# Designs tried in a protein design run: designed miniproteins, single chains, continued (3). Part 85

Each design is a single chain, and the fold is of that chain. pLDDT is the mean over its residues in the fold that is shown.

## One batch from the design tools (miniprotein)

Design m11132
Fold by ESMFold2-Fast:
Structure m11132 (fold): chain A 65 residues (1-65)
Amino acid sequence: SKKLEEAVKKAEEELLKLLEEFEKIYKESLKLPEEERKKKLEEAKKKIDEKKKKLEEEIEKLKKE
């Protein structure tokens, strides 16, 4: 289970980084016109969701071993 524990820690660290990046993007987006802001936030959410899904899939694979 050492590999699973290591993967979980790594996933938690990556998720925290993604949340911090989103916060920075959000703050930066407040300076943009509404249309550009919506587009930037939508793209950021898509990217974060994709990375979260990837991390969850890696953990699930390790749980089955």
Scores: mean pLDDT 79

Design m11133
Fold by ESMFold2-Fast:
Structure m11133 (fold): chain A 56 residues (1-56)
Amino acid sequence: MKEFEEEVQRIADLIAQGKYEEAEKKVEELYKKFKDDEEAQSSAKVLRRYIEEKKK
């Protein structure tokens, strides 16, 4: 799903820039946008955990 991959890339770019709060907001948007896609939901959960670890 191209839209999902584009959103993931935007989140990765924010993480690389140290913009963890903006990255978390984008992950929440990803959950809302792909609520019916179990794989997308799982990927969003992994990204959220990764951001949480980076914020520590």
Scores: mean pLDDT 78

Design m11134
Fold by ESMFold2-Fast:
Structure m11134 (fold): chain A 55 residues (1-55)
Amino acid sequence: MEKTIVGKLPASFSAEQMRQLAAREAAALEADGHEVLSVEVDAEKHTVTIRYRPA
C-alpha cells in the first residue's frame, strides 16, 4: 500500500526551493492522515520524490 509521488520541477528552481516544496507536500500528506516514509530531492534532475503509506 505504499505510494510514490514524483514531481518534475522547472530548471529555474533552486535546491532550497525544491526542498521547501517537498517539505510542504510532505506536511500536507501527514495532515491528511498519511505516513510519510521518505522525501528525496534531486537537484541535478530537478525532481522531488515522496514515498508515503496511506492511512
Scores: mean pLDDT 82

Design m11135
Fold by ESMFold2-Fast:
Structure m11135 (fold): chain A 97 residues (1-97)
Amino acid sequence: MSKKIEEAIKLAFTAYVTGNLDDLKKALQIMRDVALQQGLQDAATHLDNAIAQIETDPVAAMNHLLTATRIAEEKGSEEFAKAMRAVVHAFNRVLSQ
């Protein structure tokens, strides 16, 4: 697993425990950058849309996160998909409180 993915997972876990939206947004931004570096351009686009909609339309943001996760799984990016599942878990916790 890359150091950036590990950082995103740690930020997602911190957001899950504390309810901190800024840590969740930072985790999403790191995952977007990782997606671009790994050639997952479609996943990166969905992550940009999720970040833009996180406060205004959380349901649309979640659908973008789930789509990015599915794209990673279909392309065999297992470490990225695992990190995205952690981010999705944190998203549900933060936006439901």
Scores: mean pLDDT 86

Design m11136
Fold by ESMFold2-Fast:
Structure m11136 (fold): chain A 92 residues (1-92)
Amino acid sequence: SMEEEKKKLRQEAILLESEAGVLEMHAYVLLKTKAPKEELRKLIERMKELKKKLEELLKKAKELGDEETAKELENAIKLLEEKIKELEKELE
């Protein structure tokens, strides 16, 4: 039971971390090309949604005692939060 729950959590964490990587690449392109503010707002919104999903998984990882996955999720959340702040600074 617990092992199956940890396995599913790990799979979901990897998927969301992969999604974060894709959004980071999009952020890089938007910043380098000075994309329209509307595109930046949409990306920030998607990043905030992903952050909420990562925070939910982090809570579940801690409940299951999966310290390794919890640490990875905490790092992913921190990096995503930094990227959100960077993008928000590009908006006036």
Scores: mean pLDDT 87

Design m11137
Fold by ESMFold2-Fast:
Parts: C-alpha cells; sequence; structure tokens
Structure m11137 (fold): chain A 61 residues (1-61)
C-alpha cells in the first residue's frame, strides 16, 4: 500500500506536470521552463524531479 507521504508527493508531481503541460502549449519555451520551475518549487518537488520536468517541457516545445 502506498503511504500517505508517497501519495501526497504523487499528487504534487501530477499538479506540477499538468501545469507544465499547459504552459508548454501556451507560453514561449523559456517562459514555460521558468514557470515550471516556480510551480514545482512551490509544490515541494525535489531538485531531481524539477530537472526531469524541465527537460520534459523542453522536449515538448
Amino acid sequence: HMSREELEREVRRALATMQAAIDAKSLPVEEAIKHTREVAEKLGLSDEEIERLVEWVREKA
């Protein structure tokens, strides 16, 4: 069974990913990356998770 802490991290990661997907489609790539970092940092993602999400946004653009 997934722990509550693991579930909370998954929810925060999903929220950051959804916002990153919206920004990648709506903003210039540089602004999308900047906003993705800001949202992920506010949601408490690790530096490693933030880097992976930024790489994903760059690939999508």
Scores: mean pLDDT 79

Design m11138
Fold by ESMFold2-Fast:
Structure m11138 (fold): chain A 63 residues (1-63)
Amino acid sequence: ALAYNELGKTLYNLNRLDEAEKAFKKAIELKPDFAEAHNMLARLLEYQNRLDEAAEEYQKADE
């Protein structure tokens, strides 16, 4: 989980957004309650103007 979250952050910083999204989703698959991964995915989705999906991920981060 942690390694995929770190990979996702690196890919986000490199502007490789599709790969970053996959890495964050994999982190969440391995650890569904991983608040940081949900927050990072939400920020990425918000950056892409996918606001409804971003709101859902922010809600999951607060669980």
Scores: mean pLDDT 81

Design m11139
Fold by ESMFold2-Fast:
Structure m11139 (fold): chain A 63 residues (1-63)
Amino acid sequence: GAMELAKQAVEALLAGDWEKAREYVEKMIELTGSRVATAVAVLKAGEALGRPDAGEEVAEMAL
């Protein structure tokens, strides 16, 4: 689901794989139909992983 993709996007960014993070973000935008919904999901995923900074960076990719 969207939350699993959000977590994978944040984990990819934390691993230094920016291209993979962007790929997950693109899949989420396609699934949700919304850049805002995607941004909110990755912000929540970043918080859940204890890395809100990474969630914010991935959210910027969606917007």
Scores: mean pLDDT 85

Design m11140
Fold by ESMFold2-Fast:
Structure m11140 (fold): chain A 57 residues (1-57)
Amino acid sequence: SMKELARKNATEFDRGVLAVELAIAIVTNDKERIEKVLKRAELLGDEALIKEAREAL
C-alpha cells in the first residue's frame, strides 16, 4: 500500500541520518551522542545501527 511505501521510505531516510550522526559521534569521541543514537536506533528497530553504536561504546 502507499502508506507502507511511505513508512519504508521514511524509515530508510531516518536510518541514513542516524548512520551519519553515529559516524560524527564516533569521530568526535562523543559517548553521550553515541548513546542517543543507540536509543533512537532501538526505537527504529535497526539492528545494524544498534550493533555499530554498541561496538562504538
Scores: mean pLDDT 77

Design m11141
Fold by ESMFold2-Fast:
Formats: structure tokens, sequence, C-alpha cells
Structure m11141 (fold): chain A 77 residues (1-77)
């Protein structure tokens, strides 16, 4: 149920607005890069985020997305 996942995320957003806002921003950024599905571009973005203090959450999200894409590529081989 994708709706359940979305509801859980929205529920969390209501509870921890500040924290969830950071998570949401990081997710939006990661999702935008994820749609590109270019490991090279994701790596570049991760480097930029790493150089920007205060964006630690996005750095972790990007790393996870990159690993997931690599895993998908491995499955296809």
Amino acid sequence: HMERLEKSLEFAREIGRELVDRIDAAEQKANELFKTKSIEELEKEREKVRKTPGSFGLDVLLDRKINEIKKEEEKKK
C-alpha cells in the first residue's frame, strides 16, 4: 500500500514538523536526482552536499539512493 506509506510520512510530518521538514527537503532533492538515475550525477550532487555544512541528512539519503541504483544494476547483469 503506497497510500499507507504516504500516510505514515505525512503523519510523521505532523508530529515532528522541523525534523520532517528537513527529511522532506532531503527526500525531494534525492527524488529529483533519483529520477535522473545517473550514478555519476548522484555522486556529483553528494559531493556538493558534503561540502555544504548543515545538509547531513541529504548526504545520507543520496548515499542510500546511489547504493540502491547500483544494486539494481547488479541484479540486471
Scores: mean pLDDT 66

Design m11142
Fold by ESMFold2-Fast:
Structure m11142 (fold): chain A 91 residues (1-91)
Amino acid sequence: MSPKERLLKIAEELRKMAEEETDPVVREGLKQVAEDLESLANTLSDEDMERVAKIAEELLKKIRESTDPLDKEVNIALLQIALAVAKIAAS
């Protein structure tokens, strides 16, 4: 897969998790990080996309394994911070 396809696949997995999520705060957080990843897939270099994909995959795994809403919100917030840093670094 290209780095762009990899980011878009992670965004798709996050959107699917949001559809299955019953907690409205966690659901909105998952939607927001999916939208941020889709935006970054159109703005980052291939090298930066590859780095972001690795970070996003690690945090996606933690979000998926989290059973507590607070743990999910924390890992979603960490992903949002990582994506914000990637955007600044690309500027």
Scores: mean pLDDT 82

Design m11143
Fold by ESMFold2-Fast:
Structure m11143 (fold): chain A 60 residues (1-60)
Amino acid sequence: MLSVTGTFATIEAAIGAALAAIGLDPRGTVRLDGNTVTFEGADDEGGRAAVAYIRAASEA
């Protein structure tokens, strides 16, 4: 299981990141808590892509 948590500048940015992550791994699970996104997925190509996306987007 892969897991990542990212905190974003706005709730809108967090929602966008959550939608992008689910688009990359539709079988994954995403949770929103204000402007914080937590993603959990399988250790496969989609899950790795979703984790990388959230990590990069939250650092920008």
Scores: mean pLDDT 81

Design m11144
Fold by ESMFold2-Fast:
Structure m11144 (fold): chain A 55 residues (1-55)
Amino acid sequence: MEELKEAALRFALLMAAAGVPLEAILAYVRRQLEEAGLSEEEIEETLREIRDALA
């Protein structure tokens, strides 16, 4: 769980550095975490951490 969250955050930071819009990053990460079988609560928590890190 934590490894997937860390990977998602690192991916988001890399994509933001490459100029990908935040909304596109969040949509992509949500889909990947859903496919990985994370709960809705864990997905929302991860997306919140990404938003906070990129704000």
Scores: mean pLDDT 80

Design m11145
Fold by ESMFold2-Fast:
Structure m11145 (fold): chain A 76 residues (1-76)
Amino acid sequence: SPSSDNYNKVMDDMVNRIQNGQPISDNQYTTFSTQMTNSRTSSYISQGVDQSQATDLSTSVTNSQISYFRSRQNQR
């Protein structure tokens, strides 16, 4: 789906940047976080999850992933 494609593209961009030693700015992380949360939320809603639960789950998972990438970048 388009939302899944956008999510995969964002993840691939983040992985590629970290792997190649390219810095990710705080503003870029904010943009990626928003894109990932929106894509996940739309996906959960399309699967019948309540909007409130979809938003909470998407936010929690996205925050964990962003924290992981930030941690990996900071170790270099």
Scores: mean pLDDT 80

Design m11146
Fold by ESMFold2-Fast:
Structure m11146 (fold): chain A 52 residues (1-52)
Amino acid sequence: AASEEAARAAAERAGARHGAENVELLDATATTAVAKGTRDGEDVDIAAPVDE
């Protein structure tokens, strides 16, 4: 399983690429991080592959 740190990093990278800020990790599997962030003051959902 991916560590919480690896999952958070993956979600943060994906959020940054899409202009999302305040990325909060919600869940992580071995291959996928699920997070929420904000863009233009609105909530956005983020799903990102985790590189271990």
Scores: mean pLDDT 74

Design m11147
Fold by ESMFold2-Fast:
Structure m11147 (fold): chain A 73 residues (1-73)
Amino acid sequence: MKTSYIVAAYLAAVARGFETGNEEEVQKAIELIRKADEAIENGDFETARKYVEEAKKIDPVVGELLEKAIEAA
């Protein structure tokens, strides 16, 4: 289910924020998750994959969860 992976991605981003104390990375990750979710809802999987790649640069766990969201859509 796509929603479960999107929720898991948000939780992973927040958890990383508590570990690193980097609020800017948390906000950027949350924005990328939001944009990826919007792209998936619109059927724009090419744009969604670009946001996954950017998210992986911040947190590979968030990126992997977003890839699973695309696969589940």
Scores: mean pLDDT 80

Design m11149
Fold by ESMFold2-Fast:
Structure m11149 (fold): chain A 74 residues (1-74)
Amino acid sequence: SKAFEEAERLIDEMRAIVAAAKAAGASPENVLAAEVHLGMALIALGVGKVTGDGEFALEMVRKQLAKVREAAAA
């Protein structure tokens, strides 16, 4: 489904943001916060795949991407 494909693409973007923050020497607290939100996105994708609800997965992943960006920028 297009929703799952987009959700997986956004999770790859989150992984890249976390990796870039680590490489840039972001604080351990900010890295942990970004990783927590990435983990929440992965849980939402898993729930969506089990329930067949790609729109739920995509909505939750989008919300977590915003939080990963905020945590990485802090």
Scores: mean pLDDT 90

Design m11150
Fold by ESMFold2-Fast:
Structure m11150 (fold): chain A 103 residues (1-103)
Amino acid sequence: SLEKRREEVLEEASRAVEEISEIVKKHVDTREKLMNSTPEEVRELTKEVGREAGLSEEDIERIAKAAEEYPGMLTSVAGALSMETLEAKQEMMREALREVERL
């Protein structure tokens, strides 16, 4: 009984680690894609995910311009693009907007 419960906990932990690894891989792959993209492609992808996240056109333009000038902005944009849920995309885009406000 106790040994079986320990095995169940270890299986759950192993699955959680695999899920986290897949999320990290998607983020890394997306960031690499953005780093190898033209400034125009980065701008268009930023606008698409910003609109999907429900940001205003003004805020989307601010993030898009910052992403062209500052490679550091690509981390938040890549995060938003790699997320599966709308809620997670919204959180990442709000983080990108906060980064722009600190420039």
Scores: mean pLDDT 77

Design m11151
Fold by ESMFold2-Fast:
Structure m11151 (fold): chain A 68 residues (1-68)
Amino acid sequence: AREHLERGRALYLQGRYEEAAAEFRRAIALDPTYEEAWLGLIMALQELGRHEEAAAVAREARAVLSRT
């Protein structure tokens, strides 16, 4: 989980938003309580212009994090 979060952040800073999104999704799959991974995924999707997908992820994050 932490490894994928760290890799996602590094890729995001390099402008590799598609790869960053994939790593953030892996972090969420391993630990859905990682708030930073949800935020990173939303930001990466916004940079990719996938605004509807980013909004859907934000709704899911609210549901998951409210339960946790």
Scores: mean pLDDT 82

Design m11152
Fold by ESMFold2-Fast:
Structure m11152 (fold): chain A 66 residues (1-66)
Amino acid sequence: AEFLVRTTLSVEERIGLVLRLMGDPRIEVEILSDTEFRVRTTLSDEEAAALEAELASDPRIEVTRL
């Protein structure tokens, strides 16, 4: 699965999120700007849906499935 993630997170919070995501070898993060990054995954459909729901639970994070 592939996601576009837009955030209003602080720099520290964004770095923490990216590091957590990159901890899984099935997840690749591409930084597009200070407020946008792309997430590419080889996760199962269930795991990808869980990740999308987790990210979308923060009102400062918007997730679009590509």
Scores: mean pLDDT 81

Design m11154
Fold by ESMFold2-Fast:
Structure m11154 (fold): chain A 68 residues (1-68)
Amino acid sequence: EKYEKAIKDIKKLAEENNGEISAEEAIEILKKYDFPEELIEKVRELAKLNGGKISAEEAIELIKLAAD
């Protein structure tokens, strides 16, 4: 449901940017679908290691892990 929609939005943005999105773009999508702050912080941490960006694949895996 919300996980599938968030994944779709992430994939769409990443297609325009060589498979990557900015931390801010990823966080905006997560907030839009009311994901927990803990997941948002994990995205910030990964992006910090990658020059402010995260791959679509990494973002999708984090969302799947949060799907419990």
Scores: mean pLDDT 79

Design m11155
Fold by ESMFold2-Fast:
Structure m11155 (fold): chain A 66 residues (1-66)
Amino acid sequence: SEIKELEEYARANPDMSLEEKKELMRKALEILYKEGKLTEEEYEAALKAINAKSSAEVAEISAAYE
């Protein structure tokens, strides 16, 4: 489970930068897409969501939480 491996890697390395975590997520999506586990539409939507989570936007979301 490449996705599970990436999730575990992110969890084991909480000190990773936000950009590095976003790169891991993009790699995970690419793998799922290549394996046919995601449709083109799902892959495109997920990439858009990850790209929208810039450090500034994540900071705004975090501020909105509490």
Scores: mean pLDDT 65

Design m11156
Fold by ESMFold2-Fast:
Structure m11156 (fold): chain A 62 residues (1-62)
Amino acid sequence: SKEEAERRLAEHQARRDELGAEVNRLSKTSDPTDKEAFDEIVAKTLELMQATVDELAARRRL
């Protein structure tokens, strides 16, 4: 339904915003010489990219 599509779009937008804020926070507070911190930033950035693709796909369903 249109209502379900709109709800899913809102969920994808919220997820993208949360991931974006987390990547921003990690980038500002992480030690650049810490491999584990770097790997976490990379992993979260990849999740953000996937969330962006999911949002675009959800928009196409409206």
Scores: mean pLDDT 79

Design m11157
Fold by ESMFold2-Fast:
Structure m11157 (fold): chain A 62 residues (1-62)
Amino acid sequence: DVNDMIARAVRMALAGKVPQEVRDAIAEAARNGDYETALALAEKHAPPSVAEAVRRLVEDLK
């Protein structure tokens, strides 16, 4: 399932960069196919470089 793959990749990319609760929220939004919410959370809570990586990951897996 593509959404499960995106959620797993997002969780790994955010490991050690944001608190677990924020990482889990972003991964859950991605798993549900709510990429707008996932990207908004990443842009708000993660460094710009990490938010950019999440955006590219979502675009690559669509």
Scores: mean pLDDT 73

Design m11158
Fold by ESMFold2-Fast:
Structure m11158 (fold): chain A 70 residues (1-70)
Amino acid sequence: MRAKELAEEAARLAGEAARAYAAGDEKKAEELAKKAMEAIEEAKKLGEEAGREALAAALAAAKAAYEEAA
């Protein structure tokens, strides 16, 4: 389902953004975070629930990446 693919994409991008922030690459982190937000917005167009799932997946991935990078 496309909503699941968008949630997975948002999670991947958010995790990469968190690792970039941990590495001090603010420009790369901002670009990746923007792409993650775009994926969440696309999921929201499919339904509010899909948007919430994409946001939750992105936040979980960012937290996991931050914890691993620390």
Scores: mean pLDDT 80

Design m11159
Fold by ESMFold2-Fast:
Structure m11159 (fold): chain A 74 residues (1-74)
Amino acid sequence: MERVRELVERAAEHAAKAAAAKAAGDLETAKEHLQKAGEAQRELERLIEGLSEEERREVEEIAREIQAAAEAAA
C-alpha cells in the first residue's frame, strides 16, 4: 500500500495545484499539473487492477483523506 499511497498523494497534489494555477490564470502550469495528475492516476489504476474489491475500497478511503489534505494545503 505504500506505493499506492504515494501515487494517490502525487495525483491529489497535482490536481489541487492545477486548480490553483487555473484560478490564478496560469493555464500552462495548470495543464502541466493536470498531465502529471493523470499519469499518477494511470499508474495507480495499473497497481489496483490486481487488488480485491475490499482492497480497492481501502485505496478509495486513502484517496479521500489525502485529497482533503492536499486541497487544504493548496
Scores: mean pLDDT 77

Design m11160
Fold by ESMFold2-Fast:
Structure m11160 (fold): chain A 85 residues (1-85)
Amino acid sequence: AIHVFKNGKFDKVLQSGESLTFNSGDHYILATGKEAYNVLVNGQKVMTLPSYHYVIIEKGELTNPVNGEKVTLKDGDQISFEKLE
């Protein structure tokens, strides 16, 4: 499961295949536990997030915690996670 924090507050848990709608101007932290996930934006894989990592979304940018690569988001984008097994 992915733990979602929005603007410094716990928001929800996402299961594999569930989506988060990005709202412009909101800050998100998305944290993995023991499982690794592919991160998808509008159904397209943009990165792999390893176990025990978090990804930050600030100023409309999704930052890969492993290599620092950034993905630009637009208001209403669907962010989903596929568990790696």
Scores: mean pLDDT 84

Design m11161
Fold by ESMFold2-Fast:
Structure m11161 (fold): chain A 80 residues (1-80)
Amino acid sequence: YLEEGKKYEEKGKEAEKKGNYLEAGDYYEQAAVYYALAGDMENATLSLQQAAQAYAKGGASPLEITQRANKVLDEIEKGQ
């Protein structure tokens, strides 16, 4: 789980460097899920924040960003 979290975080950073902000958001969102599954809530929260920022840069609406964040948090709480 920690290795997957770091891998997705790295993919998010690479996508962000290329200007693929929506894709970066998707990768940071996945990193958050894997960090949470590993019990690393600090990195899970940070990755979720990075996802929100990436989605905003990619043109996603505040409502869409909020809905995505709530979905991820719900998945984490329920242990999908």
Scores: mean pLDDT 79

Design m11162
Fold by ESMFold2-Fast:
Structure m11162 (fold): chain A 60 residues (1-60)
Amino acid sequence: MVGDLYRALEDIPKKNDLELELKKGDIVEVLEEVGPHYLVVRNLKTGEVGIVPKSKLEKI
């Protein structure tokens, strides 16, 4: 899963300083898995890094 690319299925708001804000259609690269529900990702458009719910992403 590290190095995999995912697409945001919906707009994802930033709720705290560890989370990443994404817009629907943003492509992210997986940097780390955090438990069964979260990924640490980099937004390829902005270069920003943060935690995102895996359920709101689609693997490409």
Scores: mean pLDDT 83

Design m11163
Fold by ESMFold2-Fast:
Structure m11163 (fold): chain A 73 residues (1-73)
Amino acid sequence: LEEEIRKLQEQLDVERGKAFAQEMGDRLLAHRDDPAAARKIAEEGLKEGGKMSPAARQAFADELQKAADRLAS
């Protein structure tokens, strides 16, 4: 029971990180013709990521990188 609760809490942290990265990715896509705005959004996201758990931060970084790859496609 306790192990499953900890697992669910970690999973929620990961989902929060992914959701935040997806939101940042959407903002970056909306402002892709404005590099200064896109950079500001990315920097703000990274600063907020510093307050996240390691699992959430990793999920955030992975999703943000996937968004960058989609823009490069």
Scores: mean pLDDT 74

Design m11164
Fold by ESMFold2-Fast:
Structure m11164 (fold): chain A 60 residues (1-60)
Amino acid sequence: GPAELEAELERIEREVLARYLAGEISPEQATALARDRALELLRRHGFSEAEAEAYVAANR
């Protein structure tokens, strides 16, 4: 449900941020990785490609 989706999106953001803070990835790589993982997750939850991209753009 929506709470599960939100928790999974927050988990992606935390994992990507942790890798960035550890010096493993650049800011540009962190942004791209977070976006790609969020888009994949949203699509698995029934969002179309356009809906997933709009969601990510609105919630930056």
Scores: mean pLDDT 81

Design m11165
Fold by ESMFold2-Fast:
Structure m11165 (fold): chain A 68 residues (1-68)
Amino acid sequence: GKKELKERLLKLIGEILALIGEKLDLERELEKAEGKKKEELEKKIEELEKRIEELLKELKELDEELSK
């Protein structure tokens, strides 16, 4: 029912916030990084952004289900 969807929504929000936190930490490191280290950090940030986008899509789908 709606209660299970709401619990899933809250869990996804928590997961998204954790990934955003990781991305912000890597972006801070990126500001100080040069050469190969910079490229490695940029790649990790791109991977985190992709994961965040996937979870945000799932969040939107659950929010739409809760609106029904």
Scores: mean pLDDT 83

Design m11166
Fold by ESMFold2-Fast:
Structure m11166 (fold): chain A 100 residues (1-100)
Amino acid sequence: LSDEEVEALLKEASAQIDALLEELRAQGVPEEDLAALERLADKALAAIYHGYLSGDMARAREIVDRLFAAGLARFADNPLVQAALRRIREIVEELFERVS
């Protein structure tokens, strides 16, 4: 993959996550929870991009796995947010596989 192709894939993943967050906002998820999901997603996408640039995709994998584990633990009592985290993880996993 070229850097331009990876940047395009990151933008695609970001747009899918933004669309999901707008759906959650329409469903009444609090802005503080949406902001937490957005920060988690941004960190995961950044980890994948930096892993690609550095050639250290194994470290990117570890960071992504820790972020989702922490997110699921934080929202253990919120089934709607947990379902959203799983959907974000699917988008991030698809990106990781396409970049790796």
Scores: mean pLDDT 88

Design m11167
Fold by ESMFold2-Fast:
Structure m11167 (fold): chain A 60 residues (1-60)
Amino acid sequence: SAFEELLERARKAMEKMSIDEIKIVLESIENYIKKHGPTPLSQALLEIVKEVLAEKEAEE
């Protein structure tokens, strides 16, 4: 689906980012949710960014 494809592209893009860049993405998504409320897309993106951040912090 287009939704799943969007999430997979977002994950791959974040895997190429530094830890500091991913933290900026995390803050941006959290601020968006705070201002506009949660949506299925924003919640899924939040979970992906948290997952990628945790993986990179564990990896060195």
Scores: mean pLDDT 83

Design m11168
Fold by ESMFold2-Fast:
Structure m11168 (fold): chain A 118 residues (1-118)
Amino acid sequence: MVQLVESGGGTVAAGGSATLTAKVSGTDFSTATVAWIRERPDGRVVGVASLSADGKTKSYAPEVAGRFTISADFAASTAYLDMKNLQPEDTGVYYAAAASVSTGPTFAFGEGATLTVE
């Protein structure tokens, strides 16, 4: 069973930066597609970023493109979301997600990290 544990949320000033991390276990992380999603304060869930299993293909939502960077350390089984020039609209609960041979065609999700931008 895939497990993800996020860290690095909290309250950040507008224009500031933060890094979210997710420890991944229960799967061969080298075969995993990693994504970050955000649950907005209004309850809407939106995609933020994704990284292919080989680490070569990255995709970003238009509102975060150029400000956020997704990365992974496959040897450490850790995914990262580096966030720059944070805006109040970036506020929400951020979930790391992974899909691999162990999860089949579906993503496993972490418990979420809360980020508040003021």
Scores: mean pLDDT 79

Design m11169
Fold by ESMFold2-Fast:
Structure m11169 (fold): chain A 67 residues (1-67)
Amino acid sequence: MKKQEELEKAVADAVEAAANGDFPAVLSSVRRIMDIADGDWETVDEVNRQVAAAAKAAGVTLPRPAP
């Protein structure tokens, strides 16, 4: 499944970047996840939780998306 493979890669990239404190890379990966998961808000929400947890564990603060 093409979208699933791209989504899994983007999620892995985002989590890894968050754990490394690479904030610009986290932002780029999250934007890509939103593009791939267009209309699947549950997937986006789950990824945001994983990224936030990884960033917190690494001591990195991520800004919240604007409403």
Scores: mean pLDDT 70

